Designed miniproteins, single chains, continued (2). Designs and how they scored, part 106

Each design is a single chain, and the fold is of that chain. pLDDT is the mean over its residues in the fold that is shown.

## One batch from the design tools (miniprotein)

Design m7664
Fold by ESMFold2-Fast:
Structure m7664 (fold): chain A 56 residues (1-56)
Amino acid sequence: APLEFRLERVGDRVLIQVFADGAWRKVDEVPATASAEEVRAALARAEERAAAGIFL
């Protein structure tokens, strides 16, 4: 199945999470002040990491 991602705001950070092994797992994070372009770049990196099985 394709990987599922979500963004979760926690204080001054935005967590990039992937659904794996029945739970949402942190893959990366950006500041809440990050631009849409910075968030998109972080999501691309998160997708590569998750595909390689690398989680935080």
Scores: mean pLDDT 80

Design m7665
Fold by ESMFold2-Fast:
Structure m7665 (fold): chain A 102 residues (1-102)
Amino acid sequence: DELKERVRKLIRELGATATQGKIAEELGVSKSTVSKTISALDDELIDKTLEAAREAGSQAAVDLAEQARAAHDAGDYRKAATLLTAASIEVIGRETDRRWGL
């Protein structure tokens, strides 16, 4: 989806200044369209994180990623972001432990 890629690139370019309104103005679309696109990107990110957690064999990361999905589905985006970040850190920790024999 071209719009998803454009939103993703613009978020990277704007960094901390990436608001829905700024993205909507830059792309010439409605804030509603941006919100739906970000939600779809979040769904993709959650799916990829869950897959990475399963591949890493970290049940803690799987549980956190599944909780992030539930929070996102409930509209609690802040909680979803926090849980997804924790899941990603857990995956990195598991891979680091495997590499370093911990």
Scores: mean pLDDT 74

Design m7666
Fold by ESMFold2-Fast:
Structure m7666 (fold): chain A 71 residues (1-71)
Amino acid sequence: SDNDKALKLGREFEKEAEKRSKEEGEIMRQMVKAGEAAVKKNPKLGGSITLMLTISGRTEVEILERKREKE
């Protein structure tokens, strides 16, 4: 039935959305963790790593905003 098809598509969409959110969060956490560890070992690198993280985060936000504007 059409209801059975709708339920299957809904569950597949939920699983895919949850997987994407987890992957994005995990990548961000790993980047922050690596930056903190590097700064602790060599404080002179702190400025460069902070700048890299700031640029990367801003670029990802801008990409997401551009996708929203096109929808």
Scores: mean pLDDT 56

Design m7667
Fold by ESMFold2-Fast:
Structure m7667 (fold): chain A 69 residues (1-69)
Amino acid sequence: PSQEELDREVDEALVLIAAAVSRIYLEHKGLADQGRAIEDEALALYEAGASVEDVIRHMQARTDAALAA
């Protein structure tokens, strides 16, 4: 794909990741610090080439782990 297509895919993925992070903050009061860490991890995974689905799955697993602690 072209650089323009890749940039559009990145923008779309970032919107989805941001929406997922917002959902975590709204649903789980008290996870703000862990939410920021999960967001940083999610963005790092996406920049390393992970799919949006894999990133969201990682965020879900990390949130579940944080709630279990």
Scores: mean pLDDT 70

Design m7668
Fold by ESMFold2-Fast:
Structure m7668 (fold): chain A 93 residues (1-93)
Amino acid sequence: MKSAIEGLEEYGKELSSKIKDEKKRKEVNEHIKGIQQTIEDLVNGKISPEEGIEKVEKEMKKIIETVKDDEKLKEEAELKGKAIIDAVKSLAE
């Protein structure tokens, strides 16, 4: 869990540094925090693995939508989203 959370924080910082719009930067940071909270809730047994995967997918879609104007950021977000979802699925086993 710690390494997955640390990787998410680093991604959030990197993505935020590439976003010029302060409103979009804030929205991305809120969604990153939402994913982090979902992972913590999964680890603590507060939500089901299926519910956790659904929540992470929803938050990642919001991040991708926020950065859709930048083709490179969109591609990076899609790739990172897949990696996070795969990590969450591994927790469900």
Scores: mean pLDDT 78

Design m7669
Fold by ESMFold2-Fast:
Structure m7669 (fold): chain A 96 residues (1-96)
Amino acid sequence: IKEIVLEGAELLLEAYPDDETIQERAERIKELAETNPVAALLELMGEAILLAERRGDAEAARRLGELAREFIANIDDEEVREERAREVLEILRELL
């Protein structure tokens, strides 16, 4: 999942070059992904939910919340973690 998280953080950096808060958070996610990719994915999910909420995309926010719950429920299942990470990345691309 590290590569998926890094790709998601790069998307945030590219989409919001003038938003210092998003830039700082995306860089932190990239740093965290090197040592704890699971925690980095949870932070990326949180950023995606905040973006969906700010855009008024209630459906995207709901889907991301469901994915976060399923990820936490299956945190020890590597295959489920990778599938949920890919779904988060797809939603993030749709939001950007």
Scores: mean pLDDT 80

Design m7670
Fold by ESMFold2-Fast:
Structure m7670 (fold): chain A 57 residues (1-57)
Amino acid sequence: MTEEEKEKIKKKLKEAVKKGVLKSPVANAALSLIDDQPISPTVSDEAIAEAKKFIEE
């Protein structure tokens, strides 16, 4: 994934949280996935699935 694509997704995440469309734990999981960082063990499998879906769309 390019830096440009990462920035675009991060901006979409910020706007989605701001508008209440996306929950904060889902946004945090998506950010971790984009940066290839470990996801917090407190994040649910459901939140991880939503994060993956958001990134893939």
Scores: mean pLDDT 75

Design m7671
Fold by ESMFold2-Fast:
Structure m7671 (fold): chain A 135 residues (1-135)
Amino acid sequence: DVAVEFLRSVQFLVENVGPENTGRIILLLLQGKVEEAKRLLEKLGADPELLETLERLAEALKKLSEDPVIEAIIQTAVENFAEPDVELLERAIELGLAGRQPMGMVGAVLMSLTKPGTEDLIMDRLGEILEEKNK
C-alpha cells in the first residue's frame, strides 16, 4: 500500500530529524529538488537508512500524485507552504498507520504543510486536473 509506505517514511523522518525538517524535505521532494533534500539530510547527520527513506518517500509521492485529489493538494502545498501543523502531521501519521483511511491521511500530512485557508485553491486545482484528464 503506497499510502502506508508514504506514512511510514514520513514517521521515520519525523522521529529522526523532527517535524519541521521533515516538512522542508517533503517540500523539496514536491518541487523535484531531490539533491537539495539529500544535502539537507546530510547536514542533519543522515545515515544510509535516512537516505533510503528519502528515496522511498520520493517514489511513493510520484505514485500518489497519480490520484487527482493528492495531485491538487501537492500543487497547492508547493505554492502555499507553511511550517508544519505538528499536531495534524503526527495525528495523520498515527491514524493512517492504524489503517484509518491511509490515502486520506496522506492528504492530511500534505495539508499540515500548507497555509490555512487553502481549501478553495485545492478545489480549483482539482477541477483543472479533472478537465485536463477529460480532454
Scores: mean pLDDT 83

Design m7672
Fold by ESMFold2-Fast:
Order: structure tokens, then C-alpha cells, then sequence
Structure m7672 (fold): chain A 98 residues (1-98)
């Protein structure tokens, strides 16, 4: 079942389940796409932010930069400015370490 179709039908619980499955399967590309898509749905704000936090806590280090970019985007759209600024500072720190 496609993530975009679930969001279109307002099946946000089903959409969250697919994003969580992508995280469990280490399907980072689908996880990032799912987070960006759910960020467009303000009604799902608290759950989207929780998924972003869970992803940042659980992804392998080699994928952390890509997931942190997606999480920064989610926080910029749905979160408060302080949280978004904090994640952007961490993103800049990790990019400087490359």
C-alpha cells in the first residue's frame, strides 16, 4: 500500500505504520520520503514529530546526517523555531566533521 494514497485518504494511522516499518527495515529513503510527506499534514503534527525523534534515536550513524536533514525539515514546518534551530545547528556540526 502506497504512503501517498494513505495520506490522501486521511488514513494517518496507516501512514505512520508504513513509516515505522521503513524505520524497522532500515529503508532510509522511504523513511525520509514519509517524514517529508507527513510534515505537510498539520493535523498529524505531534505524531510526525515523535516519529522524527524516534528515527534520530535509532538510525545507524552512517544514515544520521540524511535523517537529521529530514527531521530539521519536519521541525521547521511543524515544530517550534527553537527545536528547528537546534537540529540545524547539529546538522551544521556533522557536515563540518566531514
Amino acid sequence: MELAELVKKKDFDGAEELVRQALANRDIDRLIEGLQLLASVPEYKERTLAIADEALASVPEEHRLDVLRAATHVYSILGDKEAADRYEAELRRLEAER
Scores: mean pLDDT 75

Design m7673
Fold by ESMFold2-Fast:
Structure m7673 (fold): chain A 96 residues (1-96)
Amino acid sequence: MRRLRKLEPKNEIEKVHFEMDELLEAGTLTKEQYIEMLKKIAELYRKEGNDVLAERAEKRRQEVENGFDEWIQRELDLAREAGFTELAEAYERLLK
C-alpha cells in the first residue's frame, strides 16, 4: 500500500493526500469525501499556479461524480496489473 511518512505533512496538498490514504486503507473512503478532497486539492494547486495539476484534479472529481464504483474498479484493476496486492485489497474494501 502507498504510504508516505506518518509524521507531519510538508504542505497542505500532502495533508489532503495523507487523509485520503488513511481513509482508503481503512476502507471508509466515501464518494462525497473523495469529491471534497479533490476540490480542495484543485484549489490548492491553482493557488500555487499549477493549472495542469488543478485541471487533473477537477477531471478526476468529474469522473468520481459520474461513477465512483467504476473509478474504484479501474484503480483496482490497475493495482492488480501492477502487483500492488495491498492497494488492490484496499480498493476491494471500498466496493460494497
Scores: mean pLDDT 73

Design m7674
Fold by ESMFold2-Fast:
Structure m7674 (fold): chain A 88 residues (1-88)
Amino acid sequence: SKVEERARALAESILDFSEMAGHKFSKEEKERILRLKTEYYVLLSQLSEADRKRVIAETRAYLEANPKASLEERLQHAIALAKQVLQE
């Protein structure tokens, strides 16, 4: 479905951000990242299509402004943004 296609594209985008940062993850870091990804996707599933696109676009803008941000920092920023949009 289109929803599944978008979820997959978002997962790939977040992974690409991690790879671009050149970060190597410990086991503990991977577990934290998976937890954060799960929280983010749950929040994203509660948003309208338009709000999801907005969150994704603003998250990408954050990455472009902060190319050295860790994957955890990017996920935390995306989660905070999704929560903010849900409260609007």
Scores: mean pLDDT 74

Design m7675
Fold by ESMFold2-Fast:
Structure m7675 (fold): chain A 93 residues (1-93)
Amino acid sequence: MEEKKLEEEGKREVEEAERIGREAVLKGLELANQGDIDKAVELLRRTEKELRERGKELQKDEKMKKAGERIEMIGGSALGLGLMSASSQKIGE
């Protein structure tokens, strides 16, 4: 069984999740800066849910378990970072 091919597929999935998380944080920050904090929170929660569901789906394959766990972690980090960024806008007033 070629472990390397599955590691490359897992790495690709993680890289895509990192991009999705980064885009959500940046868009959330734009929305928060425009005063649309509710829309920012909705976007961040949606993105976390999508990444969590994707991570759980990958974890059904034993060989992709580590990649799926990392994707779930990325989703949680994006939500946490995005919410902190939105909160800093309110405190800075």
Scores: mean pLDDT 76

Design m7676
Fold by ESMFold2-Fast:
Structure m7676 (fold): chain A 77 residues (1-77)
Amino acid sequence: LSPEQKEQIRKESTDAMVRTSVEAARQGESLEVAVNKGANAGREVAEKGGLSDEEIHEVLSEAAPLAYRAAREAIAE
């Protein structure tokens, strides 16, 4: 994978995690369950994109605070 391809996959993985976490939280799931569902969605995107286990861990670790914040905000409004 080129650096540009990796950046695109990282972005798609992050977007999938955040989006899935927000939707799960809006459906009434707890924040922990919602973010875990998001992490699974993000991991699937990253794995299919061809990222290594280390790169997947990095992306999901960076995305987790964003997903948690977005999900919390979604249920507070």
Scores: mean pLDDT 86

Design m7677
Fold by ESMFold2-Fast:
Structure m7677 (fold): chain A 69 residues (1-69)
Amino acid sequence: EEELLEKFQEYLQKNPKLRELFQKMIDAIKNNDEEKFEKIYEELKSLITDPELQKGLDIAYEKLKEMFK
C-alpha cells in the first residue's frame, strides 16, 4: 500500500501539471474548501490512466480527507 503511494509521488515529480493539481488539492484543505478538493480529485483521476497510480492517488485522497474533520 505504501509502495503505491510512493509510486504516485514519484509520478507527480515527473509530471509538473499533475504536481500542480495535487498542490491545489492540498491548498483546498488549508482553505477548508471541500468542493474544490473533490473537483481536483476527480480531475486527477481522469488524467491518471495507470491502475497502480490511481490506487496511490486514492490512498493520498483518503489521508488528506481526514484533515477536514
Scores: mean pLDDT 79

Design m7678
Fold by ESMFold2-Fast:
Structure m7678 (fold): chain A 76 residues (1-76)
Amino acid sequence: TSSLSPISQTLLYMGLMYDLPFITSELIQQGMSPHEATAEGVRRVAEKVASGISDEKERQLVLQVGQEEADRILAG
């Protein structure tokens, strides 16, 4: 099991708690369903967090976790 560093976990958690509601609201206004908007919002939060990470392996893990969570939301 590949684990994110505590700092990457905190940054993802903060993004999901504080940025995600604004991103999902905007996507819903653009015509996405709440379900699709949440999945896309999770991906965007992960990409934003990853863009601030200098370590390549850690960046890849953040993107992977974000994609896996988005896929889980879409699958139900």
Scores: mean pLDDT 82

Design m7679
Fold by ESMFold2-Fast:
Structure m7679 (fold): chain A 69 residues (1-69)
Amino acid sequence: SEKLKEGLKLIKEGLKNKDKELIKEGAKKLGEATNQDAEEIEKQLLDALEKGYEELVIKIIEDGLKQLE
């Protein structure tokens, strides 16, 4: 659960700052916490950033973080 929170926080920070290294680290942690493919998570996040949907992804992450509180 804590690893999931940290992964989501890193992804949110990376998307806000357009920091690909933070997005990659967050995707790795999220993948490990959820037993999902980190590369696929990273790909989807980078696609959202490139297409200008990062604000929607950030909102989803914020909702997820609130549910983990």
Scores: mean pLDDT 84

Design m7680
Fold by ESMFold2-Fast:
Structure m7680 (fold): chain A 94 residues (1-94)
Amino acid sequence: SSAEQKLQEISAKVQAKIDAALADLTESSARDEIADKVLAALEEVLKATKEEAEKKFIEAVIVAVKGQREGKSAEEIQEAVKPYLDEALALLKK
């Protein structure tokens, strides 16, 4: 439960960065423009992050955004992100 709580805190931080990246988008912004801006923000946060668990979580989100952009199903995205999320949880349990 402690590791799951820490993962939720990391998730909230990453979501705040996504929300900030989207703040300047217009109502007419295309899905690709939204995805590009989110990916750019996430890659910047990943480069600045030193916490191993947080890095793995950010990598999972990047994989999910890329999968959505490529038109992958929810099941395919979940399968692709699972190893990153599992590693993040394992790091938080140490």
Scores: mean pLDDT 79

Design m7681
Fold by ESMFold2-Fast:
Structure m7681 (fold): chain A 79 residues (1-79)
Amino acid sequence: KVEELKKKARELLEEYNRLLESLPKDDETATRMILALVLGLSRAEMRKMGLSDEQIELVERLREVIEELKKLIEEIKKL
């Protein structure tokens, strides 16, 4: 059970790092994407910020991975 949790943690962290590497090199765009992620903005709000559909998808994927990591941390705390 602990080994399964470790495997999921490694897979999620690898996915998170891959998504971070996919962020634009343009600091302004990357900052808007990070703000959208941190503030929990909706897709409509992200479009109002001037993010492209591809950038919105990346933020949504980062959000999904972060939520899965949070769930995993809660499961580890129960051990």
Scores: mean pLDDT 80

Design m7682
Fold by ESMFold2-Fast:
Structure m7682 (fold): chain A 60 residues (1-60)
Amino acid sequence: MAFAKVLAALQKLPPGTYSYEQLAQAAGLSATTVREALSEFIAADPSGLIQLTPEGVVIL
């Protein structure tokens, strides 16, 4: 469930760089939950559309 909410939030945002707090607010989740869900997404999806950085997330 958390993973699907994070993915839906990412689809609402234009390409760019976003903090984990911004994604957490958009998804209605905690920043920790967003980090965990995104780590699982990146590990499962080799597309490279999403990049994780210490500051946040880059959406292509």
Scores: mean pLDDT 72

Design m7683
Fold by ESMFold2-Fast:
Structure m7683 (fold): chain A 65 residues (1-65)
Amino acid sequence: GPAAAAAGRAVQERLLSAIREIKAATGQEPELSGRQVGDDIHLSVKGGDLEASGVVPRAWADALG
């Protein structure tokens, strides 16, 4: 639904910004990971001293294919 879509987009934008910042700060490709926990998908990015994470509803991820 709209709330799940909004939550997913907010996490996506945050993680994309974090990826860009990590690349700029470290000159290296960030480490990406994701795992399903119940009805949620836990996403994280890490590089050097920088880390960002977020949780997206499975329904939003399923809608992306």
Scores: mean pLDDT 76

Design m7684
Fold by ESMFold2-Fast:
Structure m7684 (fold): chain A 86 residues (1-86)
Amino acid sequence: SEEIKELLKKLAERDGIKLTDEEIEELVEEIKKTMELYNIKEEEVIEILKKSPSMREFVGRLQLKIAEKLNDKDAAEKYKALLEKL
């Protein structure tokens, strides 16, 4: 989670997205819940973060991976809503 938090902060800063530390923590928690629910390894999330040029792309890529892995439409809807907030 510490690596995810660090990469997420760098990505937000690079994109010029103004997020508070609390908002970053909330995003990390949502990612963790996703990892647990869909049995996605932290290493896989880190790889997606490193390959993503923007926060929006990261969320989109993660959403797609989840949808593909478990065909969970509810999770896809949730990440689409989160992307709109970013």
Scores: mean pLDDT 77

Design m7685
Fold by ESMFold2-Fast:
Structure m7685 (fold): chain A 97 residues (1-97)
Amino acid sequence: KELEEALKKLQEEMDRLIKELNDFISVVKEAYENKDYIEKQINKRIEDLLSKAKAEGKVEETLKRINEMLENYKKQMDAIEKFIKEVEELLKRLEDA
């Protein structure tokens, strides 16, 4: 009887952890899936900025800042993608246990 109660508590704790991880990864995935929309808005803004920079003779300075921002964005997206894959693999192992 005491062993059954201990096993039930362990299962309940495991189910809670799995739910918390699924809820968390769902939020991260939603943010990551919106990247295509964000990238389209960024590209449109880049075109507008470059058109303005050409008129003002600031093309080289503007391109340098755009490249720095895009490199930072790419690094952040790569890190999020790796994190999602690692959490999905962990969840699969927990479900198999």
Scores: mean pLDDT 74

Design m7686
Fold by ESMFold2-Fast:
Structure m7686 (fold): chain A 66 residues (1-66)
Amino acid sequence: LAGVNEIVAKLKPGDKVRVLISEDASPEQRRGIHTLITSRGAEIVSERVVPASEIPGGLVRVEVVE
């Protein structure tokens, strides 16, 4: 997941994140993304499934809220 690993690597314990998951993502991929984010101690404030066009070339977008 190009980009996701870079964003996840920058996450710190206590970071609040909004997660946008492509409608093209499998349940397996969604769980993997969730696990990667929470393993860094980040809190998922919001999770949405979005059209693939909102995440061109990817399956997930992680936005740090704070």
Scores: mean pLDDT 73

Design m7687
Fold by ESMFold2-Fast:
Structure m7687 (fold): chain A 99 residues (1-99)
Amino acid sequence: MATPHLTIEVKIKGKTLTIRVRGAGTADVVQAMAEAIKKELGAKKVYGTVVSPDEVRIVAEFDKPVTKEDGLKAAEAVRKAASEVLGQPVTADVKITVE
């Protein structure tokens, strides 16, 4: 049985963190992912957008400049939220870009 797998791409620009999440049924868990980022990182604003059933975009805005460590925490928060909603382990490939 295949473990669910996500591709998580994090882009950091100043005080904004943008996450692109791709994987089967990702649209069904976008709200849980957005809430996890808000709780774990203390973002001022978090917006989730469904691009397709298998792709979502999440934008988080902060009071301070975002670090690569914040990006890693966001990716793990997304993976963990998906794992909790699906009730099974979820693996992820993570790419972080700082602009």
Scores: mean pLDDT 84

Design m7688
Fold by ESMFold2-Fast:
Structure m7688 (fold): chain A 101 residues (1-101)
Amino acid sequence: MALSLAQARALLDRAVVALAKLYALGLITEEEGRRGLAAVRAHLLAHRAASVSDEELEALTREAERKFAEIVRLLREGRSLEDAVREVLGEEGLETLRALE
């Protein structure tokens, strides 16, 4: 599937929410979460539309890594997963979190 820049951003933000939930549940480490984002990036590189540059995808991946790190920081400071996701990813991120099983 050829993924647009908007679709790539949405997939990376969804991955951040999923990995943050796994981290909050104690199922993965912060390093394992970063590796998960690297795996999503590799998938996006293979399936992105020709209009999406390597630089744009790299920028989106770095943004996702920063968002994940910020959620982890907030969780370590005693914030709830819902509060951390809302602060970093907004209401859309919180809706994604609530949809995850």
Scores: mean pLDDT 84

Design m7689
Fold by ESMFold2-Fast:
Structure m7689 (fold): chain A 96 residues (1-96)
Amino acid sequence: RVDELIDGALQAFKEKNYEEAIRLVEEILEIVDSPLFRGVLEYLRAKMGDEEAKKVAEKSAKRISENSGLSYEEALDFLTFFLLSFARAAIDTERM
């Protein structure tokens, strides 16, 4: 189930196991093609040092960093965690 895959991705992210988090998000995208999950995938790839993914993440994370006083890495962690948590809550609300 997508909810179980999101829970797994959140746990892997908390453990800083970005490879496993990427694998689980890619599996979610095979079931549900969503801009939210595509964004999460790019943020996770940026955490692993992907240069093209970093360019995508920089636009979002820089804005959060400048407005909140968080570092780039803290802003990226915040965005990744927030989007996954939001997706999990949205599924529960929809009763999918």
Scores: mean pLDDT 79

Design m7690
Fold by ESMFold2-Fast:
Structure m7690 (fold): chain A 80 residues (1-80)
Amino acid sequence: MEELKKQAIEAVRFAAELTGDPELGDEAIERINKAKSKEELKKVLQEFIERMLDLAKDNPEVVEDIKRIGEALLKQIEKE
């Protein structure tokens, strides 16, 4: 769980940097730290990814990067 949270936080920080909204990343990181299960962590990340995709919809390159990172991270959580 702790290792998954660390990976999730790193991915969230990277995605937030791509969209130029560090506050959105900080909110997601706080929710990740409060997650008590893999299912809760997955839900937090899915909601964050959806919000990032909506914010980045005018930049297709950023949208592609967010989708790639999000899919990889969600798959990693399912494997653990």
Scores: mean pLDDT 76

Design m7691
Fold by ESMFold2-Fast:
Structure m7691 (fold): chain A 74 residues (1-74)
Amino acid sequence: MKEELAAALEKAKALADPEEARRLVVEAEASLKYGKEVGEALAELARDARAAVAAGADPEAVLAEATERLNAIL
């Protein structure tokens, strides 16, 4: 469950893909903090943020904004 997400993050770091590892950290932390039921909404916003980053937006700012938006709902 929650431990699995942390283990997956460590594995991603071992693959030397830092961008993927960072995204897994944000996703895992959000899921662990709010539980899997709310994690689905956080994952959806994270996916939207990923699309914005691909379009050239600052990845850190976009992900932080999406997470903050969901925190305001909770």
Scores: mean pLDDT 61

Design m7692
Fold by ESMFold2-Fast:
Structure m7692 (fold): chain A 81 residues (1-81)
Amino acid sequence: ASIDVYPNPVSSGGKVKITVNSPADGKLKIVDLSGKTLFSSSVAQGLNEFTLDTSGLASGVYFIQLEVDGKIVVTKKLVVK
């Protein structure tokens, strides 16, 4: 399982491409530093691509998490400037 994020860091209001390679069907979550879920989407086994618009996000650190069978299997840090 893998998560790739580009660009990272991203300028506030910029768009980020998120590429997820999942071993099984699961969920992608984006959480803030306090653990609050800001975004959630279903993922299929294999390659999944998402575009995140950061125009609604405050500058700071976020975590992109891949969940399979109720467990977080990969976490990637995203920095918004």
Scores: mean pLDDT 83

Design m7693
Fold by ESMFold2-Fast:
Structure m7693 (fold): chain A 94 residues (1-94)
Amino acid sequence: SAKEEVIKLLEEAIELLEELAEAVRNGEDISPIIEKLREIARKLKEVDPEVGDLLLWIVDTIEHLVKAGHSREELEKAIEALKEYLEELIEKLK
């Protein structure tokens, strides 16, 4: 179903956000993870445009914080908060 596909894609996005937080902590290049998140957002837009747009805004927010020169600690906290928001969204969809 459309709902099951949305949940699956959001669960994949959460796993990538966890990977993103680890990459930030380790000072690794986040660009490959950002590209994967954008791909999931594109797939989400085909099933649920509002949820897809939400994930795009999350990704754009993270990229903006990186470009603005926020610390690794601030970035990690922001990513964790956004991840928790998506986890709560999945629970509401179930």
Scores: mean pLDDT 87

Design m7694
Fold by ESMFold2-Fast:
Structure m7694 (fold): chain A 88 residues (1-88)
Amino acid sequence: MKVVAEGTVTGASDDYLTVGGRVLEGEAKIGDKVRLRVETSNGGRAEMEGTVVGATADGFGISGKILRKEGELRVGDPARVEAEVLEK
């Protein structure tokens, strides 16, 4: 299943990223494993594999490991998330 969300970067390090926000499209459940892409308004991008930690329309959140990062991702940056729920 595909999930699209908009929000902000809520945590960032070299190895992990957390993003929280509002779901625009799709559905996910807390504990779902996801492959996702994050793009910030300043041109930062990350590809991640992570877990859904919040799954309401206004309380969507993902935490996970950065697989690839381009540019700078900073806490507080507006971000768009496109996630695929991994069913395996």
Scores: mean pLDDT 79

Design m7695
Fold by ESMFold2-Fast:
Order: sequence, then C-alpha cells, then structure tokens
Structure m7695 (fold): chain A 71 residues (1-71)
Amino acid sequence: MIENARLANEAILAVRSEVELSTEQQLKLGVALIENPNLSRKEIEDLLLSLGLSEEDARKAAQIISETLAK
C-alpha cells in the first residue's frame, strides 16, 4: 500500500521547487498531510497561511499539493 508519508514528502518537494519553505514549515505541513491526506485545497491553503506564507505562495503551494495528492 502507498504510504501517506511518501506522498506528503513528494508534495513538499514539489512545493519547494516553486515556493521557499523553512524546515519548520516543511515539518508542520508534512505532519498535517500525514494526519489528514484528504485535506481540501482550501484547507491546505488556510494551513499554509497559518504557517506564515503569503496569500500568493499559499495558493500556489495548495494547488501543487492538491494535484500531487490527487494522483
């Protein structure tokens, strides 16, 4: 079975290619994605905003994560 941790790591690496994330932001995002792999794009965007990303970067990252998790 595909491990949620692997998909979360792939999503974080994909985001990192487009948006700069601190180690702390990567850790918190990874934990959230592992705990709830069915997060909606809006919930991911709201989470990223709470981690200190700008609205533009949060929207871009949420799109990348949503597309990665949907595969």
Scores: mean pLDDT 79

Design m7696
Fold by ESMFold2-Fast:
Structure m7696 (fold): chain A 68 residues (1-68)
Amino acid sequence: MTFTVTLPAPIDKLSEEELEAAVARIEELEREAGQPLSIVSATQTETETVLTLAPGPISAARMLRAEA
């Protein structure tokens, strides 16, 4: 099972508000899945970042907060 989350900017260009919205979305997906979702793939363009998530030991929400 995989989930896709699209961020509205490259990781280094995300605002605090955009980052918190992304974290909230990932936390909601983790709550629905009943387990942490880890980043298995990240595709970054000049305008967006697309994260592919799958069940794993490290929460993508915690990883994104560490980048802020």
Scores: mean pLDDT 78

Design m7697
Fold by ESMFold2-Fast:
Structure m7697 (fold): chain A 81 residues (1-81)
Amino acid sequence: SLKDILRAIGLALRAIGLELDLERLRGDPELLERARRLAREALEYAMKALRDPSKAAEYLAQAERALEEAERLLREVRAGE
């Protein structure tokens, strides 16, 4: 649906923004690497949702979970400074 397409685009843009934030951030290298991996995973699932509308709900849920965990790790890195 159009709603799923717009959600996928929104999640993809959030993932890209998070990767840009992580590029400038200093902190625990393990937490930074894990956050970057999850941000990339979120982008990959958002793109999968756009390519396969029949599985969009599953891919969007995966993208959202990965993005939320990446955002949590970003907050932990910032709190640990």
Scores: mean pLDDT 86

